# Ledger of designs, part 77: designed miniproteins, single chains, continued (5)

Each design is a single chain, and the fold is of that chain. pLDDT is the mean over its residues in the fold that is shown.

## One batch from the design tools (miniprotein)

Design m18657
Fold by ESMFold2-Fast:
Structure m18657 (fold): chain A 101 residues (1-101)
Amino acid sequence: SMAKLEELLKELEKANEEGIAEVEPEAKAAEAEIAANGSEEDRRKKTAELLAKVYEKVKPEIEKMKEEIPEYEELLDKILEILERMANGDVEGLRALIAEL
């Protein structure tokens, strides 16, 4: 159902906005510190930590979408896999997954 898809997308957008809003102050503070004293490794690690926090908010909504619109399950599973690898800082795993697409 198109109406059901639109409802679920609205809930997903809200979860994503809430996740971003929660990490934004920490991201701003971390960027200032990393720019002054950090390495690219510190930046990647901090980015993965912040993405993991947003993922915790977004994952339940995507899981709900898989149950409510099962015709999109394969696509939603791939989105979850991409987000999980990003949240774990698994750059090589993400490259391998993209190569299979």
Scores: mean pLDDT 77

Design m18658
Fold by ESMFold2-Fast:
Order: sequence, then structure tokens, then C-alpha cells
Structure m18658 (fold): chain A 88 residues (1-88)
Amino acid sequence: DEIARLRELVELAEKTLELLEKIGKTTDPSQEEINETLELYKRVKELAKELGIVVELPHLPGLQAMYEQLKRILEEASARLAELEAAA
């Protein structure tokens, strides 16, 4: 079910971006918040790859690179989901 997988990817990418933004605004983020964010980031990349969405990590410093990569994955997944839902 491609639509269900795209919905999962969109939801995971949005949640990961929200956590990255929170970490970026926090002076001393907890190890639990960092670990949760990294687990979600890995899951987003794995699911995106399964769906043929490949976004290279941009040549930017750490957190900013992850943020930009996730934003591009979210944009691509959202566009594909909208097209499939319109055709259904």
C-alpha cells in the first residue's frame, strides 16, 4: 500500500523536523531527545529509500544538513501522496 507508506513517511518526517527544531532551540538537549531524533531520522531515511525517494545530505554543518535533507524528503513525499490521493 504505497499511499499508506507515503502517509507514514510524511508523518515521521514532520515529527523528526519538529524534534530537530526543538533541539536547535535548546542550549543543552537531553540525550533521550537526541537519541529519539536520530532513531526517527534513520527510520525516515530507510522508508524514503524503500519508496525511491533519495535526497543527498547537503554539504552543510551537522544539524542544518539533516534539517534540509528531511525537508526535501517531506516535500517529495507530500507531492507524491497528493498526486496518488487525487487519482484514487
Scores: mean pLDDT 81

Design m18659
Fold by ESMFold2-Fast:
Structure m18659 (fold): chain A 100 residues (1-100)
Amino acid sequence: MKEKYEKIKKFSDELAEKVRELVAGEHPDAERVARYVASIATQALLEILNGADPEEVLKEAIEEVRRYLREKFGLSDDTVERVVALVEEGIKKAIEELKK
């Protein structure tokens, strides 16, 4: 469905912008961090929309984001948890919007 793909693209783009703004004060390559997080969140959303268990997919995506942000980008635990909260709320809102 074209409408579904447009909504998913909007979700990805909006999440990337929010993550970029959040991490810009802590990491010099906020754009790269934002693209990585948006990619993981978008993949999780697609898996949920294709019938995967939302709770399990969300948990796995959050764990991957936490690990990668700490190990690859060296972000503080506070910033990592703020990004995780943004991803979790973003995916939950996108699921409800796409369920309509």
Scores: mean pLDDT 82

Design m18660
Fold by ESMFold2-Fast:
Structure m18660 (fold): chain A 81 residues (1-81)
Amino acid sequence: MVDDLIDDSQSTGDQQLSKITDAKEREAVQRKLDALLDHLRAMAAASRAGNGTAMSEHLQKSIEAMRATTDEVEKALKKEE
């Protein structure tokens, strides 16, 4: 499940990045996506270790990072319009 979420986030991020022609905007989105993926990987590691508390904490950080990534993508795509 967490691995599927990581794959889905990477795939969705890559699709959005492909729509951004400005290098600075693409880099900003990539940085937010990298942060999201790091939190998801940390959550997956905590889940595999059986650490429910750490998994929950990283899940919350992943949700926050996902919102930040979405906002950055929307800002970049608005400039392409």
Scores: mean pLDDT 76

Design m18661
Fold by ESMFold2-Fast:
Structure m18661 (fold): chain A 72 residues (1-72)
Amino acid sequence: MRHEFVAEVTSGDVTLDIPVSGDTAQELADDLRRGAARAIERLRPSLTPEQVEALRAGAQALADRIAGLDLP
């Protein structure tokens, strides 16, 4: 079954809305990791080093939790 949602990764006043899609929990987690990395890279000139680190950590933690989901 195909799953689609928008994942929110927040650090302070910065929120990343990352569209995620996949047929498995692992595909959703991998899509989130790629989407977050691209969003952070694009926004890096406007972010502090602390925000970049926190957003990366938050995205990784969320992706790890998604990979553990028992999806239909």
Scores: mean pLDDT 79

Design m18662
Fold by ESMFold2-Fast:
Structure m18662 (fold): chain A 100 residues (1-100)
Amino acid sequence: PEPLYRPGPRLQKILELVGETRELLTYSELSLALGKVLVEHSKIIPQVLTDPDGGSVQYELNEELAEIFGKKVMTMDEILAKFAELIDKESELAPESLIP
């Protein structure tokens, strides 16, 4: 089975924003929750189409999400890096004995 993670406090707040009530989630399920929270609790800042490099997609986070990530405007790369950090540093990999 895919490893299960017990989310840390900041990840749990992200899960609460999308109505997720499970205590143990796979990385795929955590990634789906991040996708949902970005759709519901952020706004895509339009890329500058005149930028030769096409620009970077930036997200304007709402107040709750900005508090969790510590920054109001973030690129997708910054969001993914911070999310991975929250999983690695604040979430606990569930012991095999806790996997159903």
Scores: mean pLDDT 72

Design m18663
Fold by ESMFold2-Fast:
Order: C-alpha cells, then sequence, then structure tokens
Structure m18663 (fold): chain A 55 residues (1-55)
C-alpha cells in the first residue's frame, strides 16, 4: 500500500540521515534547495525531514 511505502521511505531516510547530511553540506545552497524541492514534490513528509536537516 501507499501508506506502507511512505513509512518505509521515511525509515530509510532516518537511517541514512548522517550520510545525507554530509552530502548536503558539500552541495551549494542552490543545489540543496533543488534537492529539498524535488524530494518534497515526490513526498512532502520526507521533504520536511530533509529541510530540518539543513536547519
Amino acid sequence: SEEELIEKQTEVVQEALPHLRERLEKMSPEQRRRVVESVASVNPEIGKKVKELLE
């Protein structure tokens, strides 16, 4: 189901957060904005978590 997919994706993102943060920090502010926007367009919940990583 779609709900299970969203839950699993959120869990994978949480597990990958240390690596994701390191990659995002190496990106330009413009590239980071595009990544957040792209993720949010696919899954708003994951997009919010990615945005929180940058704050």
Scores: mean pLDDT 70

Design m18664
Fold by ESMFold2-Fast:
Structure m18664 (fold): chain A 83 residues (1-83)
Amino acid sequence: SELDELKRRFRAEMEALYREIQAAKAAGDVDRAKRLFREMVELYLETAREVAEMQGLDVEEVVERLERIAEEEFAAFEAELEA
């Protein structure tokens, strides 16, 4: 199904970004780690929008809630890197 294909692609792309983030962290490249984390958040929100639309959910409500969670997660990630 289109949903299953989307989920498979999403997992592969997220895993690739996660590995790059870990490599950037290991190298002490804070700016690169932050940029990659933002790319990961963007992919997550884009995919969530598509899934919500496919499932007939309130797309804007779902995305707004996930954006708030993503902002909190990014703030925690940034604090960890800058400590």
Scores: mean pLDDT 85

Design m18665
Fold by ESMFold2-Fast:
Structure m18665 (fold): chain A 75 residues (1-75)
Amino acid sequence: DLVEAFRATVEGVVEKAREAGLPDLAEEIRRLGEEGIARVEEALAAGNREEALRLAEEYGERLQPLVERVVEALR
């Protein structure tokens, strides 16, 4: 399940950002992740799996620098 996997990843990163003492970053990741999930769900509801995968990749790329900040803080 693409949506479930995306949601689980976002939730996990938000949790780690909170553990790292970065609540503002956690909120930014949560909002961007929720936006991505909503767009992926819309594409899937329209029957467009190719668009859903493209959107998941796009939002994954947008989330990457934020995730890297969380990883850096946990080192």
Scores: mean pLDDT 84

Design m18666
Fold by ESMFold2-Fast:
Structure m18666 (fold): chain A 79 residues (1-79)
Amino acid sequence: MQEALALSDELEVLAEHHEGEAKEHLKKAAEYAREGKFEKAAEEVRKAAEIMREQGREVTARNLERLARRAEALARKSG
């Protein structure tokens, strides 16, 4: 529970630092994380990471991929 709230809060903060499609994916990821739907949260974070990569923001993309892996790890603990 606390790990899910921490991930959701972190994703909401990150969404405020992004715009457009990437922001919407991060907002959806935060919502899914709050609902305990960590696999869907990871999918949305990976979509945001791909947008960052297309924009040449490779470091940001790698950081988002790490968050997606954290969400995937939480999904495995919950299944």
Scores: mean pLDDT 81

Design m18667
Fold by ESMFold2-Fast:
Structure m18667 (fold): chain A 88 residues (1-88)
Amino acid sequence: KPSLEEILKEFKELLKKTKFKSREEELAAAEALSTLRTAVALDKEGIVPSEEEVKRMIETLRETAELLNDPEIKELVEKAIERIEELA
């Protein structure tokens, strides 16, 4: 399975190729990117997030995937969720 850092890199590359249909999509993508950066930082520092923090991160990523409705983004989000669940 890819690392959170690798998932973040792939997500950044997909977002560069993504043509956003609205400001709402742009903001959702930025929020998901921020969430992934936080997850990578927690993993690298060995900080264990709370169950509530994990749930919030997962919700943000799922909401973004649903809004953007891109199959590649949905696949990366599911991979990210699996890795984030392993942090706690």
Scores: mean pLDDT 84

Design m18668
Fold by ESMFold2-Fast:
Structure m18668 (fold): chain A 87 residues (1-87)
Amino acid sequence: MSPEEMTNLFLEKALERTPAEKKAEAEKLVKEYKEIMKQLKANEDNPEKRLELSKKGAEIERKIMGLLSLEDRSALFDEMSALQLES
């Protein structure tokens, strides 16, 4: 599985585990994260721009994870780790 496919799967699974009252916020953050990932791919030869975008991506990822319960975060991590081992 490609890094891009793993990222998309992570985002989909995170949305599935997000409480209903927070799904709209999570969907907005997922959209922002996907835009940052597209910009990272477009700037792979620009280390300074990639560093800036990576910091923004990490901040958005932290916000997405913050919307999940500790139990759901643990389950998501286990699911993603299992998929990485099967690749």
Scores: mean pLDDT 79

Design m18669
Fold by ESMFold2-Fast:
Structure m18669 (fold): chain A 93 residues (1-93)
Amino acid sequence: MKATVTVVSVEGDRVTFRVEIGDEVLEVEGEIVSGELEAGKTYTLERTEIEGEDHLLVLAPNGARVRLSKEQFLEIDTALGVEELVEAVEKVF
């Protein structure tokens, strides 16, 4: 399944959003590094990236990049990894 990101609020370059990964719902805060996000809109998590010390989410369709704290990033990355593991097991068995 794909992860969805719904923007709750934007204050300058600070964003609060909800990430839905399977049946998991995470509320996280981040900093917009590039691109534009609008409050009330839903985006798709295209991928996660690590650039030096920056832990980033890349959102479709506009390619916006949001920097998270390491702790928030690991929570999202772990949830994504669990979903990929479940899909892999279902394909083998």
Scores: mean pLDDT 75

Design m18670
Fold by ESMFold2-Fast:
Structure m18670 (fold): chain A 67 residues (1-67)
Amino acid sequence: SEDDIAILEQAKEKSHPSMDSEFQRAMNDPELLEQVAEQLRNGKRATDAIVDANVQVGIEDIKRAVS
């Protein structure tokens, strides 16, 4: 959503430029975007939010595949 993109854009502005590609990747993937935004709303650091969101999306993909 636009709100999720806004939160990632704000986190990107406050983060090291080396993370720009990871933020851009998340903004282009709706599931990853939502998860990163949620982790950021929960007060996680940008690096932790991106890592945790990728793990969570991976877990949900596995759950869907085995269900």
Scores: mean pLDDT 79

Design m18671
Fold by ESMFold2-Fast:
Structure m18671 (fold): chain A 73 residues (1-73)
Amino acid sequence: MAAAVAEALELIERAIALVEAGAPLEEILAVVAQAEAKLAEVAKGATPDTPEVRELLEAIARFAEAYAAALAA
């Protein structure tokens, strides 16, 4: 679990950085797809009450805000 959580966090942070840099939507979605695969792996064994899952949910929220802001521009 810890490795999958760390990998998912890294991919979400990478996606946020791409959104903030104005990268093409195709590149952003490719990284999001990789993050989604890791999140599916985490979901198989994680409980929502763990600090690691909470950190993932916060990262997902930050990505959603960055993505919404980029789409509004």
Scores: mean pLDDT 77

Design m18672
Fold by ESMFold2-Fast:
Structure m18672 (fold): chain A 94 residues (1-94)
Amino acid sequence: DGLFESESILKFLEESQKLLEKAKELFDLPYDSEEREKLIKELEEKIKKEREELEKLLKENNGKVGAAHVFKDKLIDEVLKFLEEVLKKVEEEE
């Protein structure tokens, strides 16, 4: 009765939080470090996967009208957008 959708949102937010923490580490790494380049690549791939999972979850809920659907669209998309903006800002420095 929507519990699975709520659990999916919580899991996604936990994973997004970990990505955000990793993205913050980019600002502590040397500008011309191999570690920074690897982290950027890793974050880009993980953000892409999370967005793909979000799109799948939205499609699976296309027949259901509920709060969980709205939260996936609004909240999770904003978190992903924030992570993408952090990544872009780091790349602009290079």
Scores: mean pLDDT 64

Design m18673
Fold by ESMFold2-Fast:
Structure m18673 (fold): chain A 81 residues (1-81)
Amino acid sequence: MILDLAKAMVAIAGAVTVQTLLRQGKEEEAERVREGVDRIMSAKTKEEALKALEELIEEFRDVPEAEALIKAAEKAIEEIK
């Protein structure tokens, strides 16, 4: 349940972020967001999910369009820990 909820939160926020980036013509950044979300969705353990979430936050820290995604990832980390 906890991992499923964390994955759902990140998937929803990631989808919104991808749509925003695509609307702005930032296709490469949108692809990177999809890859980051896919890493989280592919995590089989709590430890793998935490590492993927921390990597996502670090990678997109300076991307304004990813603010909601970063907030969702931070909340997911707190739910999993």
Scores: mean pLDDT 83

Design m18674
Fold by ESMFold2-Fast:
Structure m18674 (fold): chain A 96 residues (1-96)
Amino acid sequence: MAREAAERVVELLREARELAIAARSGELAGLVADFAEAAARRLEALGLTELAEELRRLAREARRAAEVGDAEASEEARTRVGDLLAAAGEAVEELE
């Protein structure tokens, strides 16, 4: 069960990273926020609470940037989400 949950989280994090790389302005913020929230809930279930909290925080920043139409803030939030998703993927792999 724990291994199956970890594999599912890695898959979700990989999809979220692809979205973070592919979408660049406004379009990314809504999609990444939704995926980041789903990933955060899964990370929390695995005991990775600090990563889950940071991911939820960045998801809110990304969504807010999109609502305001701030392209620079959206780009920064995208980069941070991508970096955190990479770190979360490494942490989940270590749970093997």
Scores: mean pLDDT 66

Design m18675
Fold by ESMFold2-Fast:
Structure m18675 (fold): chain A 61 residues (1-61)
Amino acid sequence: LRAEAERRLEESEALLQQLQQEDPVLGTALLAEFEANREEALENIIRKLELQRQLELLAQL
């Protein structure tokens, strides 16, 4: 779960870096907010992945 959440954060960071090249003002501001809230974002992704796993188990019932 944590490894998957970390992968998703890396993908989000890459997209923000691409946005920074297309719109430097907006991209830089969003990237700074992302870095400031990285730990909270990671925890939120982990919680979502846990809920997704529970839904998959329920779907098999």
Scores: mean pLDDT 77

Design m18676
Fold by ESMFold2-Fast:
Structure m18676 (fold): chain A 70 residues (1-70)
Amino acid sequence: EEAQRLQDEIAREEALRDQYTKNSELAKKKAVEAEKQSPVRAKSYKGIADANQKLADEETARAERLRAEL
């Protein structure tokens, strides 16, 4: 039961990591597209991409910590 609970938590952290990674990649693409039209908007998208990448990295670290407890 405890091992199953840890596996479920790992799966949730991995799903969050994937979501944040997708958000980061999408924001990076939007930043590139906006670069030519609006440098201010491009900077905003870069900030969103960086924030989502940081969240993805944090979820990765949590998942690895939980795996160590299995």
Scores: mean pLDDT 83

Design m18677
Fold by ESMFold2-Fast:
Structure m18677 (fold): chain A 87 residues (1-87)
Amino acid sequence: SEAEAAFEAAKPYLEAAAREAKAAEPTDPQGSREILELLERAYRAIMSGDLAAALEALERAKQLAEQRGWAGVAAYLTRARDAVRAA
C-alpha cells in the first residue's frame, strides 16, 4: 500500500532523527522531548495512512530542529518528508 511504501522509505530517516534527538537530551531535554513527540505523531499518521498528517508532523519537527540548530536532525527530517511525499 501507499502507507506501507511511505513507512519503509521514511523509516531509516525517522530512526536516525530519533537517535540524534535522544542523544541531544542531556543538552536540550525539552527540544528532545518535543521532536520525539512529533516523530511519534508522524509514525502513527503513516501507519494509519494519513500521509497529510504525517507530512505536517514532519514539517513541524523539521522547523523545531532548525530553530534548535540541530542541522543533522533537520536533514534527516527533510529526507523523511521527501520519502513520504514520493510514496
Scores: mean pLDDT 86

Design m18678
Fold by ESMFold2-Fast:
Structure m18678 (fold): chain A 64 residues (1-64)
Amino acid sequence: GPAPPLSPEEAARNRALIDELLAEDPRFAAAMPSLLKLSGARDLDELARIVPAAALRTFRRLLA
């Protein structure tokens, strides 16, 4: 079934995770435009609201 809507707290934690990964991994930063296009997000705040932490971590693992 469809994923439940993200809580504001989950979205805030996802944004913190995105900022952490961008700071720690240049490959993740370089791939960010592709992730935005794939997810349909317009910016990092929207990405944090629509993409769960598990998917962000999976995307990062595919770059390793």
Scores: mean pLDDT 77

Design m18679
Fold by ESMFold2-Fast:
Structure m18679 (fold): chain A 91 residues (1-91)
Amino acid sequence: SEYQQLLQEFQDLVARARALIAELRALVGDTPEVAAAQALLDQGVALFNIPALSLNGVTGEEARKIQQEGLALLQQAVALAEAAIARARAA
């Protein structure tokens, strides 16, 4: 149940970040802001998926912390892309 909720949040954030990055890229091209948002997305995805692998000595609590760190990076990707889109549209 708890893992299913985290997985749903992860899937929603990844989809949202991808859509926003695509929108930003369409507005401004391949800028440093697009690269920064993409890097946060890639890092967040990588971190969230670490506990799905068999890691020696990783507890369920440690896995949850790593997953939450991944979600935080995905939230940062969304926030960065949204802010950049708002600036581009205001110009």
Scores: mean pLDDT 83

Design m18680
Fold by ESMFold2-Fast:
Structure m18680 (fold): chain A 72 residues (1-72)
Amino acid sequence: MVLSVDIIDGSPGRGVVRLTFSDEATAREAEAEIRRIMPGADVTLDGNVLTITLGNGTSAVMLAEALKEKYK
């Protein structure tokens, strides 16, 4: 289960989306899937928190909306 999907930085030059999961196993599965569908994204996992860094805020907003729907 995803606990939250947050846009940490939505600026034009940098987009950052953070996902918080209820457990590390679900977070690891989400990391693998995100790396598969977005191989160019910078993805980091720290425990149950997944952080995705993109090149712009518009991409971050679109990604956050898609992830809220996918991991609800």
Scores: mean pLDDT 77

Design m18681
Fold by ESMFold2-Fast:
Structure m18681 (fold): chain A 86 residues (1-86)
Amino acid sequence: MIEYPVEATARVLDGASEEELVEAVKRVLEILQPKGAKVTIYVSPELSDEAKERIVQAALEAGAESATVVEDPSLPPNEARVIVEK
């Protein structure tokens, strides 16, 4: 079985709340359907621990086997990069 990473970016408007970013990530996860997959979500280090925990929970609720949030200082606080590996 060949495993391919699937990548998607969740983006909200500049100055949007962390709750809007979490909702955008949830919508991306709903589209990707990461059932039984490993999910890594890259976020700005400026994102709160609460928002990071909500993102992990969203991935697990979407059916991911594991979910990890990684800080990427090159990302603006209005973007999250979602990587799904099977």
Scores: mean pLDDT 81

Design m18682
Fold by ESMFold2-Fast:
Structure m18682 (fold): chain A 91 residues (1-91)
Amino acid sequence: KEEEIRRLMEEALRVLEEGAKKSKNGTPEGGEIAYNAAQGVADAARALVPELAPRFEELGEKLKNASTEVGQEVAKRAERLIAEMARVVKE
């Protein structure tokens, strides 16, 4: 359980890091979508792996410069990982 949650959190960290690296010349819409996705992962991290929550908050700020395409990609990937973490917690 704990090992699976940590693995999913590490994958979420990678998703946000990749999105942040692509985040330049963004749109207000893309930035909002990406920031909200990062906040969702940060909220999950505060409950499950609190040590990672500050890192997700930091990446969320960088994601405010995301294009709509990057924002939507990050949101879809983050939503899937949050759902998988919720499933693992429930057993």
Scores: mean pLDDT 82

Design m18683
Fold by ESMFold2-Fast:
Structure m18683 (fold): chain A 77 residues (1-77)
Amino acid sequence: GALERAEELLRRAEELLRQGAPAEEVARVAQEVVRAALQLPEDKAALGAGLALRGIGLAVEASLRAQKEGGEPLVLG
């Protein structure tokens, strides 16, 4: 079902991040986690929110890793 799909996609995103896959690829799979989580019924809303937040966290981590390697200076001003 949608829950099993979201969990499988989350595991895939975590594995890609561990393997050093490109940030865009991790983000794409993480986006699929969010889409699957949004398809869960209302009684699973809290579980869906947790899965979506974990997916977003992985995409953010991958993006931060890519920015550290790519070297655009973020001016915090």
Scores: mean pLDDT 77

Design m18684
Fold by ESMFold2-Fast:
Structure m18684 (fold): chain A 65 residues (1-65)
Amino acid sequence: MVTVEASYLDAAGREVRVYLTAETEAEAEAVLADLGMRIRRRLSAPEDVEAGRRNRERLAAAERA
Protein backbone atom coordinates (compact mmCIF):
# COMPACT_ATOMS: atom_id res chain seq x y z
CA MET A 1 0.00 0.00 0.00
CA VAL A 2 1.16 3.52 -0.87
CA THR A 3 -0.19 6.75 0.59
CA VAL A 4 0.36 9.97 -1.35
CA GLU A 5 -0.32 13.62 -0.64
CA ALA A 6 -2.03 15.50 -3.45
CA SER A 7 -3.52 18.94 -3.84
CA TYR A 8 -6.10 20.83 -5.86
CA LEU A 9 -7.25 24.44 -6.07
CA ASP A 10 -10.68 25.22 -4.65
CA ALA A 11 -13.11 27.86 -5.96
CA ALA A 12 -11.21 30.58 -4.07
CA GLY A 13 -7.89 29.51 -5.63
CA ARG A 14 -6.61 28.08 -2.33
CA GLU A 15 -4.52 24.91 -2.33
CA VAL A 16 -6.29 22.06 -0.52
CA ARG A 17 -4.32 19.00 0.59
CA VAL A 18 -5.80 15.51 0.29
CA TYR A 19 -4.41 12.04 0.95
CA LEU A 20 -4.97 8.87 -1.04
CA THR A 21 -4.03 5.29 -0.22
CA ALA A 22 -3.76 2.83 -3.10
CA GLU A 23 -2.24 -0.59 -3.70
CA THR A 24 0.44 0.85 -6.01
CA GLU A 25 1.88 4.27 -6.81
CA ALA A 26 0.66 3.94 -10.41
CA GLU A 27 -2.93 3.38 -9.23
CA ALA A 28 -2.76 6.42 -6.94
CA GLU A 29 -1.40 8.54 -9.80
CA ALA A 30 -4.14 7.36 -12.18
CA VAL A 31 -6.94 8.11 -9.68
CA LEU A 32 -5.58 11.55 -8.83
CA ALA A 33 -5.00 12.44 -12.48
CA ASP A 34 -8.61 11.47 -13.26
CA LEU A 35 -9.74 13.83 -10.49
CA GLY A 36 -7.50 16.64 -11.79
CA MET A 37 -5.19 16.50 -8.79
CA ARG A 38 -1.41 16.46 -8.62
CA ILE A 39 0.72 14.22 -6.43
CA ARG A 40 2.96 16.31 -4.17
CA ARG A 41 4.80 13.56 -2.26
CA ARG A 42 4.67 10.03 -0.86
CA LEU A 43 3.82 9.61 2.80
CA SER A 44 5.22 6.80 4.98
CA ALA A 45 3.86 7.64 8.44
CA PRO A 46 1.27 5.17 9.85
CA GLU A 47 -1.18 8.02 10.57
CA ASP A 48 -1.41 8.66 6.82
CA VAL A 49 -3.39 5.45 6.33
CA GLU A 50 -6.33 6.84 8.32
CA ALA A 51 -6.12 10.21 6.58
CA GLY A 52 -6.12 8.46 3.19
CA ARG A 53 -9.19 6.42 4.06
CA ARG A 54 -11.18 9.50 5.12
CA ASN A 55 -10.16 11.44 2.03
CA ARG A 56 -11.14 8.58 -0.31
CA GLU A 57 -14.72 8.81 0.99
CA ARG A 58 -14.73 12.60 0.78
CA LEU A 59 -13.37 12.62 -2.79
CA ALA A 60 -15.92 9.99 -3.89
CA ALA A 61 -18.74 12.09 -2.43
CA ALA A 62 -17.43 15.24 -4.14
CA GLU A 63 -17.26 13.46 -7.51
CA ARG A 64 -20.91 12.42 -7.14
CA ALA A 65 -21.95 15.99 -6.34
Scores: mean pLDDT 67

Design m18685
Fold by ESMFold2-Fast:
Structure m18685 (fold): chain A 81 residues (1-81)
Amino acid sequence: SLSEKKRELAILITASGILKAGVDLGIRLKMPREEILEDIEQALETLDEALKKMKELNEDQSKIDSLEQMRKDIEQKREEV
């Protein structure tokens, strides 16, 4: 159902936010570079899955743009680590 598909998407978006918070925490705590990079790759993979799902469900462009910006911010952090 549409309701179930939107619930699945909400879980992916929530997971993406948690993983992004994990990346930020790892940087703040000065964790080893390799560990931060692993967290970044996991966050990017989850965001890519969420973005694909949003596009398949024809979600609002503003929501897609928000996740695209989060992805860009994480990619920038990868270049700085």
Scores: mean pLDDT 87

Design m18686
Fold by ESMFold2-Fast:
Structure m18686 (fold): chain A 66 residues (1-66)
Amino acid sequence: LTPAEQAILRVIAEAGERGASAAEIARRTGLSPSELNKALKSLLEKGLIELKDGLYRLTEKGREYL
C-alpha cells in the first residue's frame, strides 16, 4: 500500500462501524481532493474498503492490512 492508502485505512479503522466520510478522511489525512479520490478508488478496487450511504468502512480484507 502507498503511504496515502495506509493513512486512509487508519482513519477509517478509527471511525469503526460508524464509518468515515470523504470530508473527514480529507481533514484527518491532509490529502488534496485529487490524491484522496485516487487513493479511495484504489482501495475500493482492491476490496479493502466499502462505501455505503456516503460513509467508508473497512472490509474484513482491509482489517488484515492494518
Scores: mean pLDDT 86

Design m18687
Fold by ESMFold2-Fast:
Structure m18687 (fold): chain A 78 residues (1-78)
Amino acid sequence: EREKRRAEIDKRAEELKNELLSLGYPKEVADEIAERFKERQLLVLGDPEAARRILAEWEKRGALTPQLRADFERYLAS
């Protein structure tokens, strides 16, 4: 189940990346959007450890807004 869901997320991320490239997005932008999609899908799977790692990564990159932090914390508390 969990392994199957991870494989499906990876497949969807690859499909999204290819679609963005076909729409004329630069490779760097397509890669970043696909990676963010994958990170969000892992959160939805209810893996608190993955969610915490994603939160820490976004904080390091300065990409974490106060609203996004609050949304993550609310999700992890659920």
Scores: mean pLDDT 68

Design m18688
Fold by ESMFold2-Fast:
Structure m18688 (fold): chain A 78 residues (1-78)
Amino acid sequence: SRIDELLAEARRLIEELRGVLSRETDPEVRAMLEGLISDLEELLRRVETSDAPDDVLAGWLEEQIERARLVLESVRAG
């Protein structure tokens, strides 16, 4: 399903963010990455326990996935 695809993408992004965080030395960038990882992990918990409609859950996931992608692109670009 679309939700399963988005959940898999979010988990992949968490692993990529953890990889970047393990190599990051800038305290501000580290704090941003830690916050984003925490936000994504909390969102995954909310989606797994929520009775919200699939379209609402997909919207939450898509918004945070896009945020994570932009942050990863920014950090990787320097």
Scores: mean pLDDT 85

Design m18689
Fold by ESMFold2-Fast:
Structure m18689 (fold): chain A 68 residues (1-68)
Amino acid sequence: SMEEEKEEQRKKEEEFHKEVRALYDSMLRERKPMQEILDALRELANKRKSDVPKLSNSILNIIDATEG
């Protein structure tokens, strides 16, 4: 039970990491301004916060610290 919950959480975190990386790489390729990239990442983190709260909060804190 506990191990299955940890494994499911890890899968959600890996999925979120892939989503973040894909979004970032796509927007860099499209030469989007950094502010727009950070706004999109903030939106993705907020959307996934219920699934990956620790990782989402970490990303939001990093973005907030950059004032972007």
Scores: mean pLDDT 79

Design m18690
Fold by ESMFold2-Fast:
Structure m18690 (fold): chain A 70 residues (1-70)
Amino acid sequence: SEIDELTKELIKHARNVNDVLSEEEKQKAIEELTPPAKKFNLTNNIEQVETKISLLNLKLAIKMREALAG
């Protein structure tokens, strides 16, 4: 399905972020990019939550890359 393909692609991107960014670096970037409302929970819909987390991680990676490229 479309969600299956999207989730797979976003997880791939999120994994790359995880490989290049340490836990500390991810936390710093998350503070800058993540909205203040943090009511994420896996209990409701795992697929949608994972997709959104992966998208946020991807956006963090893009932001970090752009900041470094300057």
Scores: mean pLDDT 54

Design m18691
Fold by ESMFold2-Fast:
Structure m18691 (fold): chain A 86 residues (1-86)
Amino acid sequence: KKEELLSQASEQLREGYEAARAGDTETALVKTREAVKLSQESGDELAYTFANTAAKRAEEAIKAGDLEAASDVMELASQVLKEEAS
């Protein structure tokens, strides 16, 4: 169900930004990719666009060593997807 998938995507992003803040970049990337997949499966094009854009920006920030920017992007996307799930 759309709301369930978006809620799960939001939770994956929350786990992702917590991992990024802890310096666990591998987990952060895995969680961000899972959130994109779940948002795509939901069929919500707006949610998918936000998750996909956030994933790309977070990946770029992590590769640059900017974990603060990565976690901030993931946190914003998590909030947006949580609102879409409502």
Scores: mean pLDDT 84

